# Ledger of designs, part 106: designed miniproteins, single chains, continued (3)

Each design is a single chain, and the fold is of that chain. pLDDT is the mean over its residues in the fold that is shown.

## One batch from the design tools (miniprotein)

Design m11680
Fold by ESMFold2-Fast:
Structure m11680 (fold): chain A 69 residues (1-69)
Amino acid sequence: MEEKRIENAIASARRHKAVGDEDTARLTAEHAKYLAEKYIREKYKDLPESEVEALIQAERDRIDAAYEA
């Protein structure tokens, strides 16, 4: 359930931001990105590294957009 862990981390970051805990919110968003990288590398381990890195960057961008919304 790695997608669930990532989504829970994003939701947690948004909650911290909503209560004014901006430092914890930012760190929690970075943790979501860390979980996403681990998940993508495990799921797509047979893809070329350049493609894996592109997927990681796309997911990092998605998390940033979700956190900033």
Scores: mean pLDDT 81

Design m11681
Fold by ESMFold2-Fast:
Structure m11681 (fold): chain A 62 residues (1-62)
Amino acid sequence: SAYDLLEGKIGGGPLIGSVASRIQALFDSGLSLEEMLNNVTLPGLSKNDIRTGYEILKEVYG
């Protein structure tokens, strides 16, 4: 998952910040999970990674 990749495998680098910021910006823009999965391609992230990131943001921010 995106969480496992960001926390467990990559170790807090600039790539993590860039990826997290992009997912958060899309979430903050009001895109649904389905809109993100169908219309967004982020380098280094699978659809499952996008889903996991969205779920984390929704749990944290509402």
Scores: mean pLDDT 61

Design m11682
Fold by ESMFold2-Fast:
Structure m11682 (fold): chain A 114 residues (1-114)
Amino acid sequence: VEEVKKLAEKAIKEIEELINDPRISNYQKLLQAVGIFSLLLQYLRKANVPEEVFREILDKFLEVLEKVVAQSDSPYKERVEEAIKRLKEAKTFDEALRIANRLWFDLYLDYLKK
């Protein structure tokens, strides 16, 4: 449990550093942050982490996403706000992972269509 919490804290710190880097676009920051979170959730599921630890990690990730969204007036803002709402209501790892993967996929497709 301690090792998993430390890994999660390190991953969240990496995302926070990424989010605060002015050299990277908000769209790229969001795409990378959601990708890292999806991989982290898959790892947590495999490690059979308690729901309490999962909720702590999810809540910290939501804080980071809300910060990125607040800095942007782009069309992707509405999609991320909807995803944040759904993630706050998520009761299981599988539900949260499904929401995060769908958001990443939608953002990545929009990136490719440019």
Scores: mean pLDDT 74

Design m11683
Fold by ESMFold2-Fast:
Structure m11683 (fold): chain A 86 residues (1-86)
Amino acid sequence: MSPEQEQQCFQQAIQVLKEQFEGVSKKPCSDEVIQERAELLQKEFPNVSPELAQEFAKLYLEVVGCDLSDSEFLKNVKTLLKMVCP
């Protein structure tokens, strides 16, 4: 996947999260947890901007909760990206 496609996939995933889960009861996560998950995303997807990684992590954690392990978080993110950007 090109750097531009990877960034666009995260932008599309953010829009899907906003649209599909806007009415869902969300659990707030601490800024520290969000930052740790954003850094993990940047490590796995180095072409994604820090700002985009943080926005995605914040929205995704509000939907799925804050108690996911690093491996579960990455597995779920990769699954979502494959659904949004085949």
Scores: mean pLDDT 76

Design m11684
Fold by ESMFold2-Fast:
Structure m11684 (fold): chain A 63 residues (1-63)
Amino acid sequence: SAELQARIAAERDATVRAALGDLSRVPQISDAELLALGDELARLRDPEAIGARVRAFLRSHGL
């Protein structure tokens, strides 16, 4: 969606931006879930913690 793409474009953390960009290509994941995830990941700021949270999110979706 335009909202999700704007959120990704506004993201200054390269790790978070890349994660959201990759996940936006997964049709099973809603834009609303990715917007919420993006805000959560931005609060972490640590690449290792961001990676762990992305993996947990994918597991919760059976991915």
Scores: mean pLDDT 85

Design m11685
Fold by ESMFold2-Fast:
Parts: structure tokens; C-alpha cells; sequence
Structure m11685 (fold): chain A 98 residues (1-98)
């Protein structure tokens, strides 16, 4: 479940980056998308919700830094994919103690 929600958040962020949205607009979109996914998947674990909120913050921060560095949309997307992979592994470890 967590991986599916995280993947949907990354896909949403990539689409928003390609559409030319700012990091702030992407952050607001991701928060709304996360709330909708939590309700749809009936996620009640506060630890899982908290880790997904940190993940959204991480995505927005990654996009903001890349935009401030003057990276192209494709370069921002590549950086986001690498950072998202690392963040997902960290979240899984935090929740599963693996």
C-alpha cells in the first residue's frame, strides 16, 4: 500500500513539473493528492501517514532546490526520481525496521 501511494505521488509531481508548476503549487497538489489517497485506501496508521507527509515535503524540497539551481524540467524529473527512490527506501526502513 505505502509503495503504491508513494509511486502515485511521484507520478503526480512529474506531471506537475512537466506542466511548469512551481514547487509551492506542486506541494499544495501533493498534499491534496495524499489526503485523497489516504481516504481511498483507508490508511489509519498515523506512523504511515506521518512518513507519507515527510515524503511529500521531501519531493517539494527536491523540486524547489532543482528549480533554484536553474535545472531543466527533465533534469528536475531525473533528480526527483533518484531522491524519491532513496526516500521510499528510508520510509520502508523506518516503518519495517529493515
Amino acid sequence: MLEKIAEKLVETAIEAIRAGLSSKEIYELLKKTLQELIEKENVKDENVIGQLEVFVDGIAGTVQRAQEEGLSKEEIIERLREEAKRMIETIKRALEEE
Scores: mean pLDDT 83

Design m11686
Fold by ESMFold2-Fast:
Structure m11686 (fold): chain A 83 residues (1-83)
Amino acid sequence: AAEEKAEELDKKAQEAKAKGDYVTYIKNRRAALDAYEASEDPELQKRARIERLTREGWMALFNGDYKKANELFEEARKLEEEL
């Protein structure tokens, strides 16, 4: 199932992080989040969406789009309150 694939990818990401391999961590974590969003588990979908919105928010902030960054961070916060 998509959830099992996501858990395997997340485990690989955490193992890479423990070894200080942040390139492999980021790659596997991103793949795990994509798989979690495809999951039928609403909590896993919501957690993956929160992380994506937070990432997009930081990218908007770095590009000087403060309004978009604020909107993305607020959407992520509201979803986190629903967990």
Scores: mean pLDDT 78

Design m11687
Fold by ESMFold2-Fast:
Structure m11687 (fold): chain A 75 residues (1-75)
Amino acid sequence: MREEARRRLEEALESVVRLAELVGSVTVDIDALAKKVGVSPATVTRALRRLEREGRVVVEPIGRGKVRVSSPAFA
């Protein structure tokens, strides 16, 4: 993955984590985020799964290319 795209993805995901902590859950459009950051949708999905493995979020598919990202306290 390109270094700049990696940094943008990490910054975007950190913002998603913070928002989920503040409001309980956030809906993420995988394709839209991937296009904005300049990575594949699969790369966004893998990064979210990594955060879930780290215990930082819970990720639930909700259809239409979207996922719900929740704080573990609300999952």
Scores: mean pLDDT 79

Design m11688
Fold by ESMFold2-Fast:
Structure m11688 (fold): chain A 73 residues (1-73)
Amino acid sequence: MTPLEKAREILEEALKKIKELVENGASFEDIQKVIDEARKKLEEIASKMTPEERKELNELYLDFLKEVEDLLK
């Protein structure tokens, strides 16, 4: 599995968990904790990435944050 594939899995798992939390009326603090945990995992993976892969990772993370924001609206 490439670092980018690992990053996608982390973001997909985080998004699924956030969707479940939102559906169950969880607090913003619980949602933010999931986001923070995903970000830390992505930072660990980023250390093994090329500059080009890190750019793609940043784009994936921004897309993830936008989906989370849309779920909260």
Scores: mean pLDDT 83

Design m11689
Fold by ESMFold2-Fast:
Structure m11689 (fold): chain A 90 residues (1-90)
Amino acid sequence: MLPQEVLERLAEARTVEELVAIVEPYLDQIDLVALGRVLSGKLALEDVEEPTRPVAEKMLELGEEAAREAHRELLRLDIERGIELIKEAV
């Protein structure tokens, strides 16, 4: 689960850059597929699991365009992290 301090920082975030910076260290705990489904209207916010739900709520609060940009940046970071971990393990 996300630490309480992270949840408090998310509540105060006002930009895509702030949200991404707060969430990036915890990407392993965030369901980026569920975030995408919420943004596309295919998943209700209440059906999102708790580690991901506060992030989804904040993204939607920032507005549709900002939410899509934040999701895109988080996906990019997640892919990059995955590639680097594979390189280091092999």
Scores: mean pLDDT 78

Design m11690
Fold by ESMFold2-Fast:
Structure m11690 (fold): chain A 78 residues (1-78)
Amino acid sequence: MSNEEIQEAILRAVEIAKEVVEEAVKAGEISEKQGVEAFLKAVEEVLDIILETGKAPSDEEIREITRKAIEEVLKEAE
């Protein structure tokens, strides 16, 4: 991937992860603090995939990664 493609993929991941997290917070599923933690975990996972595979995940895969991050944060709170 080019540096521009990596940057675009990261910006897209940030946009999608923020949308998914904001919907979960608005629904009362997670707190705002848990939302920030889930957002950071999701973006870090997307970056790791890009660095290890050289391929950007799809929009749907980013949504699934973010949803998994939310579930992990909820599990850690128990």
Scores: mean pLDDT 82

Design m11691
Fold by ESMFold2-Fast:
Structure m11691 (fold): chain A 90 residues (1-90)
Amino acid sequence: MEEKLKKIGEIDTEISSEKRDEIAEARALAAAGRLDEALELYLRTVEEMAKKLLERVKKEVPELVEEVEKLLEEWRKRLPAVLRAALAAL
């Protein structure tokens, strides 16, 4: 199990690395007081990352798909609070 969790961590790191520029842009928009634009860009970026993560988990660690799907669904329910917290941490 630990090795499979490490693989998911690697996938998450790769996806996060690909989306660093979009996240940085969203943070810059928030710092400029353009909160609605920042939230839209951040939401779109994070949803894209979640889709890529799930797709790669299905392919590379299929035994953890259901667990990852549940975590992503719980995370989506908490997304407005997570977005507020992420932007407040600028």
Scores: mean pLDDT 73

Design m11692
Fold by ESMFold2-Fast:
Structure m11692 (fold): chain A 80 residues (1-80)
Amino acid sequence: MEEALKALESEDPEVRLQAAGELINSDDKEVRILGAKEAARLLKDEDPEVVSRAIGLLIYALSDEDEEVRNALIEEVKKL
């Protein structure tokens, strides 16, 4: 988890994608919010494969049990 949080600062979108996916699967709601927000930001990436994988993470996060996680990613997408 701490490693994944540091990975969100990476300039490599593949590293950030892996981190976002790990964080979205956390038992901690606040950590899942961080992963969902990063997945939303990755929708702006220039690589269509990165964008496609980010969309997959967003769909997964939209099925989250916690409304705050779902609302956080929707608000982040609105800022794009």
Scores: mean pLDDT 81

Design m11693
Fold by ESMFold2-Fast:
Structure m11693 (fold): chain A 68 residues (1-68)
Amino acid sequence: KAKKLSSEELGKLVLRIIKKAKTAQEVIDALKELAKEGIISEEAANAVITALRTWGLEAVKKGIENSL
């Protein structure tokens, strides 16, 4: 449940993290930190982590780029 950040703003934040990362592990670590800070839910972080594990970082980056 986003309080101040809309789902689009949260998506944009996650998008920036993914684009700046060099490895899937960097994204995973950043998402876990955001969940620990209460910015995103642990469930939301785990959903994105599952996508990264399923498709890999490069495929996720390309999917994001193609969805714009």
Scores: mean pLDDT 73

Design m11694
Fold by ESMFold2-Fast:
Structure m11694 (fold): chain A 90 residues (1-90)
Amino acid sequence: MELKKKTEEQYEKLLKEADTVLESSDPEAAKTLSDEEKLERYKELLRLAAETAKKKYLETKDPVYKDLADYYQKQLEEIEQTLKLKEELE
């Protein structure tokens, strides 16, 4: 039961993060997308951000872009892990 509660709390946190990002980047999509579609859109934005940062690191060799790429990749893994746990518990 504790694991289920923690997973639900983490899921709600990720939904709020997705809403915040979508509201700033595409406010119309934020109003029309379902919760699942918002998370998929957020994952896509994180993937694009990670690839962009990785490309800039290869071009500039500036470690800030490597740190950004690693950060976005970690966020993606956290979302995927939370979704997997939610599916396994339901």
Scores: mean pLDDT 79

Design m11695
Fold by ESMFold2-Fast:
Structure m11695 (fold): chain A 96 residues (1-96)
Amino acid sequence: NETQELYDRILEALTLPPEREEEAQKLISEALTRGVEHYFDEFQANRDALSQEELQELNRRAREETERIRAEHPDLSEGELAILHNARLWQLLVER
């Protein structure tokens, strides 16, 4: 699953030690660019096709995952958690 691989790569990059911060930023940037380049139309089409209730459910699932990651990696910033939340939401949108 290419969208799962995208999410996994972002998570891996965000969990790299501080000495590898520049490498982590590059990996995140490359993964996000790849996601947009290959899946943007699917993200938009799937999002637009969702009801308000379905969109809320996807956001709930993404939030649950983000809270799990927060508990496992308490050193992650709110910005880094927001990146993971968006990547998970994009994955859930494409999997529909």
Scores: mean pLDDT 71

Design m11696
Fold by ESMFold2-Fast:
Parts: sequence; structure tokens; C-alpha cells
Structure m11696 (fold): chain A 81 residues (1-81)
Amino acid sequence: SARESLRAVLRIAVAEMREHPDTPLEEQEKRLLNALRAYMKAYGVSVEEAIALLEEELARETDPRVRAVLARVIERLRAEA
């Protein structure tokens, strides 16, 4: 499903963020937000569904930098809903 594919994409994105701590938070936020918006447009995933998947990733993430990026992306999407 589109939801399960997006969950897999988010898990990969989170792993990449952890492996590249030198990338500025603003750049990681922008990349994730752009990828997420493109996926939602292409596959018809709702803003509410995307936020729920991001909150799942945030709930299990221990890296404070990755948590900050996920929280910012959630805030940006909520502002657009």
C-alpha cells in the first residue's frame, strides 16, 4: 500500500539522517518535507496519514537531532492542514 511504502521511505530517511550528522537540520527538514509532499501528491496519501506516520517515527527515535527534524516537519504539515 502507499501507506506502507511511505513508512519504509521514512525509516530509510531517518537512518540516513543518523548517518549524516554534519548535514544542517534545516537542510534535512527541507529534504524530508519535499520528499513527503512529492509522495503525498503522487500516491494520494493524506496530510493526516503522513503526520501519523511521522509521529510513529518520532515516538521510537532516540537521536535528538533526528527528533528535532521530525518535529519540525510535523509542525509544518499541521500548519498546511
Scores: mean pLDDT 84

Design m11697
Fold by ESMFold2-Fast:
Structure m11697 (fold): chain A 97 residues (1-97)
Amino acid sequence: SMQAFLDELAETQKKIETEKDEKLIKYKEFAANSDDAELEEFIAKLGEFVAAHADDPEVQALAREIYLAMTIGVIEKELKEGNTHPELLEAAKAIEK
């Protein structure tokens, strides 16, 4: 569900902005400062790691939080660069409120 994904982004942003989760801040900043090739390589490696640990719920949960934090970083970077696609604006609204 798109709404479930947007709700996960909003919750992750609260952990970053309100709780100051250092791990999530680092992955958000990494994504915001990385080029597309570096991001694709990292996401591919994260996916392989998740697949190798399919039966470990802690690994699955941690990887999901990392992915969401990186997604927030990409959204904020794209908005600063002037991209205003409808999907990006919906994600930005979910993160903001």
Scores: mean pLDDT 81

Design m11698
Fold by ESMFold2-Fast:
Structure m11698 (fold): chain A 57 residues (1-57)
Amino acid sequence: SALLEALERAKELVDQSFYYEALQVLMQAGLSRDQALEAIRLLKEGKSPEEVLAALA
């Protein structure tokens, strides 16, 4: 899905500490700012893109 692909890209950005770019990618994929910030938090904690997608559902 487009959101899973965005979460995979966001994880690569988060692993490099590019949090603003990760936020933009997730919001462009249709997440609200609050959802995108929560996704970044979970990715920072080491959750996989698939685990983050499940947590946002």
Scores: mean pLDDT 88

Design m11699
Fold by ESMFold2-Fast:
Order: structure tokens, then C-alpha cells, then sequence
Structure m11699 (fold): chain A 62 residues (1-62)
């Protein structure tokens, strides 16, 4: 299984080292990506089978 940092790095399509909440929300199927919280992202990743924590997700968000 791909680790959370590897999955997030793969989604960094612009190479900035940061991911928008909208882009993560779209990838995870969150209906309101503009209002996507770190907690919602972590929960969606865990539901997808990843061992995700806020500490792993937070550095990739602006």
C-alpha cells in the first residue's frame, strides 16, 4: 500500500511542494472541496485504507 506521504507527493502536480484543499477534496471525493478541513481529508484517507494523521497531511496544505 502506498504511504500517505507518497500519495500526497503524487498529487503535487504543479511541483510546488504544496497541495490545495480543493485538489485533495476532488481526489478524495469530498463534495465541498473549498470548505475541506484537514480532519475531513484525514478521515477520507483512512476510509480509503491509508494510515493517515493530521501531522502527515498538514505540511502539504497551504
Amino acid sequence: MMSVPEALQTLDLDGSGRLSRRELGQWLGIEDPAATTIGAIVRALREAGYDATRAQVSPFLA
Scores: mean pLDDT 64

Design m11700
Fold by ESMFold2-Fast:
Structure m11700 (fold): chain A 87 residues (1-87)
Amino acid sequence: NSVLQDLNDLNLSDLSGTGTDDVFDREVRRGVDPSVLLDRYDQSIRDSQNSLNDLITNGSVSQQDYSNFQSMLSGIQRTLDRRRRQL
């Protein structure tokens, strides 16, 4: 199965698809504490990374798909790191 399809059903995929900054700003405007939001996204990235590592180890995902998901997670992480520095 494509991990991308699974991620499309998760908030993490929404962040990458709609722009991480836009989704973050939208949640902050709704009254979510920025530090709490950053911690939630960091946890989601760690959980996604662990899932990807399990899938590649079990041969359930291709090296190409693994590389693509790693690139996406890296992009999201860079945006979150920038946001954390602005606190």
Scores: mean pLDDT 71

Design m11701
Fold by ESMFold2-Fast:
Formats: C-alpha cells, structure tokens, sequence
Structure m11701 (fold): chain A 96 residues (1-96)
C-alpha cells in the first residue's frame, strides 16, 4: 500500500530531522521529493533534487549533508524492497 509506505517514510524523515537537526526547509523539500517519487513525476522529482542540492551548497552544513544522505538512503531502501530485494541484499548493496 503506497500511501502507508509514504507515511512511514515521512515519519522517518521527522525522526532523522530530530537526530541530525535538519532544517524545516530541508524537511519540506525531502517530503516533496518523496511525494514526487511516489507519484512517478520525473519533472517534479528533478526539481526537488535540484532545490535540495542548491540549499546544501548554499549552507555547506555537515549536519544537513548527513541528514539528507540518511533520508536518501531510507528512500532507496524502500524502493529496493518494493523491487523485491531482501533487507540483507539491500545492506550489501549499500555497503561501501
């Protein structure tokens, strides 16, 4: 159920924002990215990614970089699970 997965990821974004001190503006843009991805809207997804990149480049904050990286990791894990990958396969793929 796509809406339940989106809600779970939005809750995870809030949790990670509390942990890393993510700005409200970055939280809003990450939620927009998640919703655009869920809708399959490529143009909207690209626009959201560009706005996130612009804010990260302007602020140069290590905490904001860590927050965004962790959120993107969670989104990619959810997408890989939806594609039929196991949690262990996802962990191996994301390992450096």
Amino acid sequence: HMMAEVEALEAKIEELAARYGGSPELVALLRELLRALAAGDRERTVAAVQRIADLLEAERSPADLAFVAEVIGEIERARARAAGMSDEEIDERLAE
Scores: mean pLDDT 72

Design m11702
Fold by ESMFold2-Fast:
Structure m11702 (fold): chain A 96 residues (1-96)
Amino acid sequence: SELDEIQSIINELIQKIIDAVRAYEAGEISPEELEARFKEIHKEIVEKFPGIDEKRLEAMLQEIRDAALAGDTRALDRHLSRLRMYLMMEALDQLR
């Protein structure tokens, strides 16, 4: 179903963000490399959700990046949940 495909895409995108943050937390990548990975993820989200508000998406990804750089796990979890919900709402609006 279209909903299952949307959920799969969102899960893969969120997992890429988590993987980038985990690599940074492990000291495997620099803050600059984390920023580069987030730019690639932003591009992929725009390609998968072509009607999305790019400014809002940039702000949400920046909040996730800032939380990751600060080591604020509670803020990180909250912002990731907000992004997941935002992507789901945008996808559902695109189906109507």
Scores: mean pLDDT 88

Design m11703
Fold by ESMFold2-Fast:
Formats: structure tokens, sequence, C-alpha cells
Structure m11703 (fold): chain A 77 residues (1-77)
């Protein structure tokens, strides 16, 4: 998978997960895409995205988002 394909996939997964949790999907998608451009895998992209969003989320919101993204990664990788 190309880095651009990973970036688009990461953005879509993060956006949908955030929207399901009542969070800012557009913000999550943009952060995930940016994280993916500096990552070698979807899993690494999601870990970087969660770290980047941590200051903006409560502990409960961060845990829920990390859980949803981790599940999505396991289904693909």
Amino acid sequence: MSQEEIAELAAEIAREAAERLGLDGERAGKVARQSALTSDSLAEAMELAVRALAPELSSDQLHALATELGRAVKEIE
C-alpha cells in the first residue's frame, strides 16, 4: 500500500471513529492523515494520531478513540 493510500485510509477510519463517538471527525481525520504521512504502517499512523489528539480530549474520550482505532487496524493488518 502506498503512503498516500495509507494516509487516506487512516483519515477515513479516524473520521468515522470520531464521529461515532461524538467527537470532531474532521479534526481527527486531518490529524490521522498528517500522522500517516510520517508513518510506515497504519498502526503507527493511528498511534501518532492518538498522541497528537490527547491534549484535546478527556481521558475517557481518548481511551474510546484509541480502542476504536486499534480495532480497525487489527481488522486490516
Scores: mean pLDDT 81

Design m11704
Fold by ESMFold2-Fast:
Structure m11704 (fold): chain A 91 residues (1-91)
Amino acid sequence: MEELLERLAEALRAGRAEEAARLLRELAEKGYSPARIAYALAPLLRDVPLEALRATLDRVVELWPSPWAEAFRRELLGFLEAIPLLKAAVL
């Protein structure tokens, strides 16, 4: 799982929606929940601009329109949007 999470975080950071969709499908096939994956990824993506990440996740859902992908998008954005602006602006 660690290698898949690292690759997924890199794909999302770089806006590689097709690669991210493939990795997320693999994680779903292995039985991981969207909330669990989102929770593990949120700390790795806290420095990514929220608008850019939202656009990438919208493309992921377009490429893989599934309840799992939609739940993952919602959970990940929810975790990231909960981070206070003052903590994000510390440099």
Scores: mean pLDDT 79

Design m11705
Fold by ESMFold2-Fast:
Structure m11705 (fold): chain A 92 residues (1-92)
Amino acid sequence: KEETEELIEEVKSFLDHLEELMKEFGLSIKEIGEKILESLGKDTSILDGKSDLEIKELIVELIIEQIKEKRPDLKDETLEEVKKKIVEELKK
């Protein structure tokens, strides 16, 4: 599915860009997660006790939520497939 593959590539590109920003500014994944949650008006305490992998999974979930808001034409099934594929890649 071209649409699903395009979204997977966009999310991966965004995560790669975050990785570059982390290296440039010396930020941890937790600090990036906190900044994203603050920008969305969400409670940063949800990051307490989470591993780097769990924080990355949460960031992916937040990205998918934003995509859904901007692209209401996308099916929930497509968004869930994108999320699943990205999370599987993070676990490798």
Scores: mean pLDDT 78

Design m11706
Fold by ESMFold2-Fast:
Structure m11706 (fold): chain A 102 residues (1-102)
Amino acid sequence: NVEEVKKEAEKILKELENKDLSPVEIARLMGEVSENLLDALVKASEGNYEYIEIAEIYLELLEKLNEYREKHDPNFTPEDRETQRETLELFKKKLEEIKKNL
């Protein structure tokens, strides 16, 4: 199912390039991607190592969504930037720990 995840990520990335997403739409996508990333990290930690690649795809997509939100959300604050940075760092650390335990 990695190929389906790649195709879905490509669709979202193209939407970011070609469509002005509202703050509500950005928040919804970030929530969905974060949930999918967390699920993939849990499954990878349980020994389903296919989810390592899936987690990497969602992590990259989340980084792109964070960049898009900072550029296009007029209500974006310095506190939002720090929260996004901390969240990404936490997910990156979890992924690194899973990879080290292989």
Scores: mean pLDDT 83

Design m11707
Fold by ESMFold2-Fast:
Structure m11707 (fold): chain A 68 residues (1-68)
Amino acid sequence: MDELLREAGRLYEKGKYEEAIELIMRGTGLSRLEAGEILDRAEDLHIYKGMSMVDGLLLSARSLLAQR
């Protein structure tokens, strides 16, 4: 999971959002909709809280998985 989420963060920085979503899906086993929610939450944490995209993705994925 962590390695795929790190790569997803790099793809996001390159503007490759679809590929980032697909890696989040593969790393978490979640749906495309849930992967999109993880990416959106990570982006909010990056912009408003100063977290790296990798840390935001890890936190968001773990939070969503804990609620399933």
Scores: mean pLDDT 79

Design m11708
Fold by ESMFold2-Fast:
Structure m11708 (fold): chain A 61 residues (1-61)
Amino acid sequence: KPKVTISAATLRANGASDEGIAAAVKTLEDQGYDVTVTGVTDPALAAKIKEAAPGATVIPA
């Protein structure tokens, strides 16, 4: 499967919402990508990502 890495910290710094980050991860997983999310310092964001895309890998900052 194709792999893609997303930086949550960079997206937040550029004005992305937690809901927007979770939706982007879900869209990529739904398209068949194995998504890894980095820069997650907030447990609430980690929970939202895992709720929206259970197959995603979350790496804490």
Scores: mean pLDDT 79

Design m11709
Fold by ESMFold2-Fast:
Structure m11709 (fold): chain A 66 residues (1-66)
Amino acid sequence: SASNQQLAQELIAALDRLEAAGRLSPEDAARLKEKARTIASAAPEEVPALLRELGEELRRALAAAA
């Protein structure tokens, strides 16, 4: 859906900013952006689980970079 595409684009933009700020490695940013892209094509009922997984991996990546 258009809403899912917008959400995915906003998540990718946020991940790009974290990489630019040195808070994420390029490798982790690339991997997380791939996960964010799956949201664009996901069914609405799948989005909460995908967001949870993305958030969990983002939290681990940020902790590893600190």
Scores: mean pLDDT 84

Design m11710
Fold by ESMFold2-Fast:
Structure m11710 (fold): chain A 68 residues (1-68)
Amino acid sequence: DRLREIARILAEDGMSAEEIEEFIEAIRNRDLEKVREIARKASDEALERIAELSPPEIREVLEEVRRE
């Protein structure tokens, strides 16, 4: 459910279907380095929206990327 909404937000932001799929798998696997890598391609607005839908450890990574 939340992962589907994250995917929708990233698609609206212009992220490719392949990148979105990789991002969702990185979240599921708690691969924080891969989450950070892909998140750098998203807009600050998209990162803010998906952070609210993310588990705490993922949210922290997304907030760090927004501060870069």
Scores: mean pLDDT 85

Design m11711
Fold by ESMFold2-Fast:
Structure m11711 (fold): chain A 93 residues (1-93)
Amino acid sequence: TELAERALELARKAQEISKDKVAEMAAEQAIRAAELLLRSSSREDALEASILAGVAALAAAVALTVKADEEAARLALEAATLASEAADELLAA
């Protein structure tokens, strides 16, 4: 739960400061993953959150590779990582 809360905080911050569309998309997917994990503990929703976190991480990595909006992209990647970890904890339970 604390991982999902921290993921949401970082993802929202990434969205607020994002100036690049790819970094913004990464932040949006990380927000969706974190919000899903905060409202649901079901295996199905944990799997969906894991997929959303994976998409967010990929988008953030692309933004970082092309040096687009590095601060927002780093925050989105950190948020995606925390959301993925939170999803894994639910799936392992």
Scores: mean pLDDT 87

Design m11712
Fold by ESMFold2-Fast:
Structure m11712 (fold): chain A 71 residues (1-71)
Amino acid sequence: AENVRKALLTLYEEGWDAETLANAVKAIALAHGLSVEEANEIGEWFLERLQAGEDPEKVAEEVAKRIEELK
């Protein structure tokens, strides 16, 4: 969980766009053993929240938690 949060926050701070970050979330979820459907759902959820202007640190933390809960 901690490594996922740190990776997403680092990429955001380096200027990666929301759509590219959402694709990174999907890839990380798949690497953690989630199904394609679960990975797509969490990635779309991340994209929507980031585009809504929510705190990137909070969104990254919640993504990491959701990936852990779906394992």
Scores: mean pLDDT 79

Design m11713
Fold by ESMFold2-Fast:
Structure m11713 (fold): chain A 94 residues (1-94)
Amino acid sequence: SLADRILARIEAYLASVLAWLRRDPRMSEEQVARFEAAARALLAAMRENPADMEGALRTVLARQLAEETDPVVAAALRMAAGMMLGIIAQARAE
């Protein structure tokens, strides 16, 4: 389905981002772990709401950003969410 295709693309994107963050010496293990937990929660919300992936992502992201005190993790989440929204938009345009 289109939803399965979107989720697969997002999962591949997140795997690449996590591999990159784990190799960045400026990122602590705690920062990477918090980002990974938040990113997996975004993916789970989209998987549970295939009819409104954008709405589910925006709702969960807003809560995560309200709770995240580390500006580096918050910035990484905003950038990742922006890319996820781009992946959804591109797949729907195909």
Scores: mean pLDDT 89

Design m11714
Fold by ESMFold2-Fast:
Structure m11714 (fold): chain A 96 residues (1-96)
Amino acid sequence: MLAGPADLEALRKKLEEAGFSGELSEEERRRLLELGERLLAAIEAGDWEEAERVARELEALFEEHKSKLEARLLAAELQARAARIVAEKEAAEAAA
């Protein structure tokens, strides 16, 4: 649900009501997106050691920017995408 535009808008409203606001700088956004892409690629490849390392780096950066609304939305989108990849892999293994 969190991966859709309507779901992201609902999440944005909840986070704004909770007192979250603010945008990432262009450099901060680029860094988070690069690590996010690396995490998703590692999960798709089944490289769980790399995925865990990148996830720790992402968690540290999201913690640093946790007051920023954009960072919270980006984290939620990335978590939803990662969960979908894991679920698809688990479903494929169960079907085999």
Scores: mean pLDDT 77

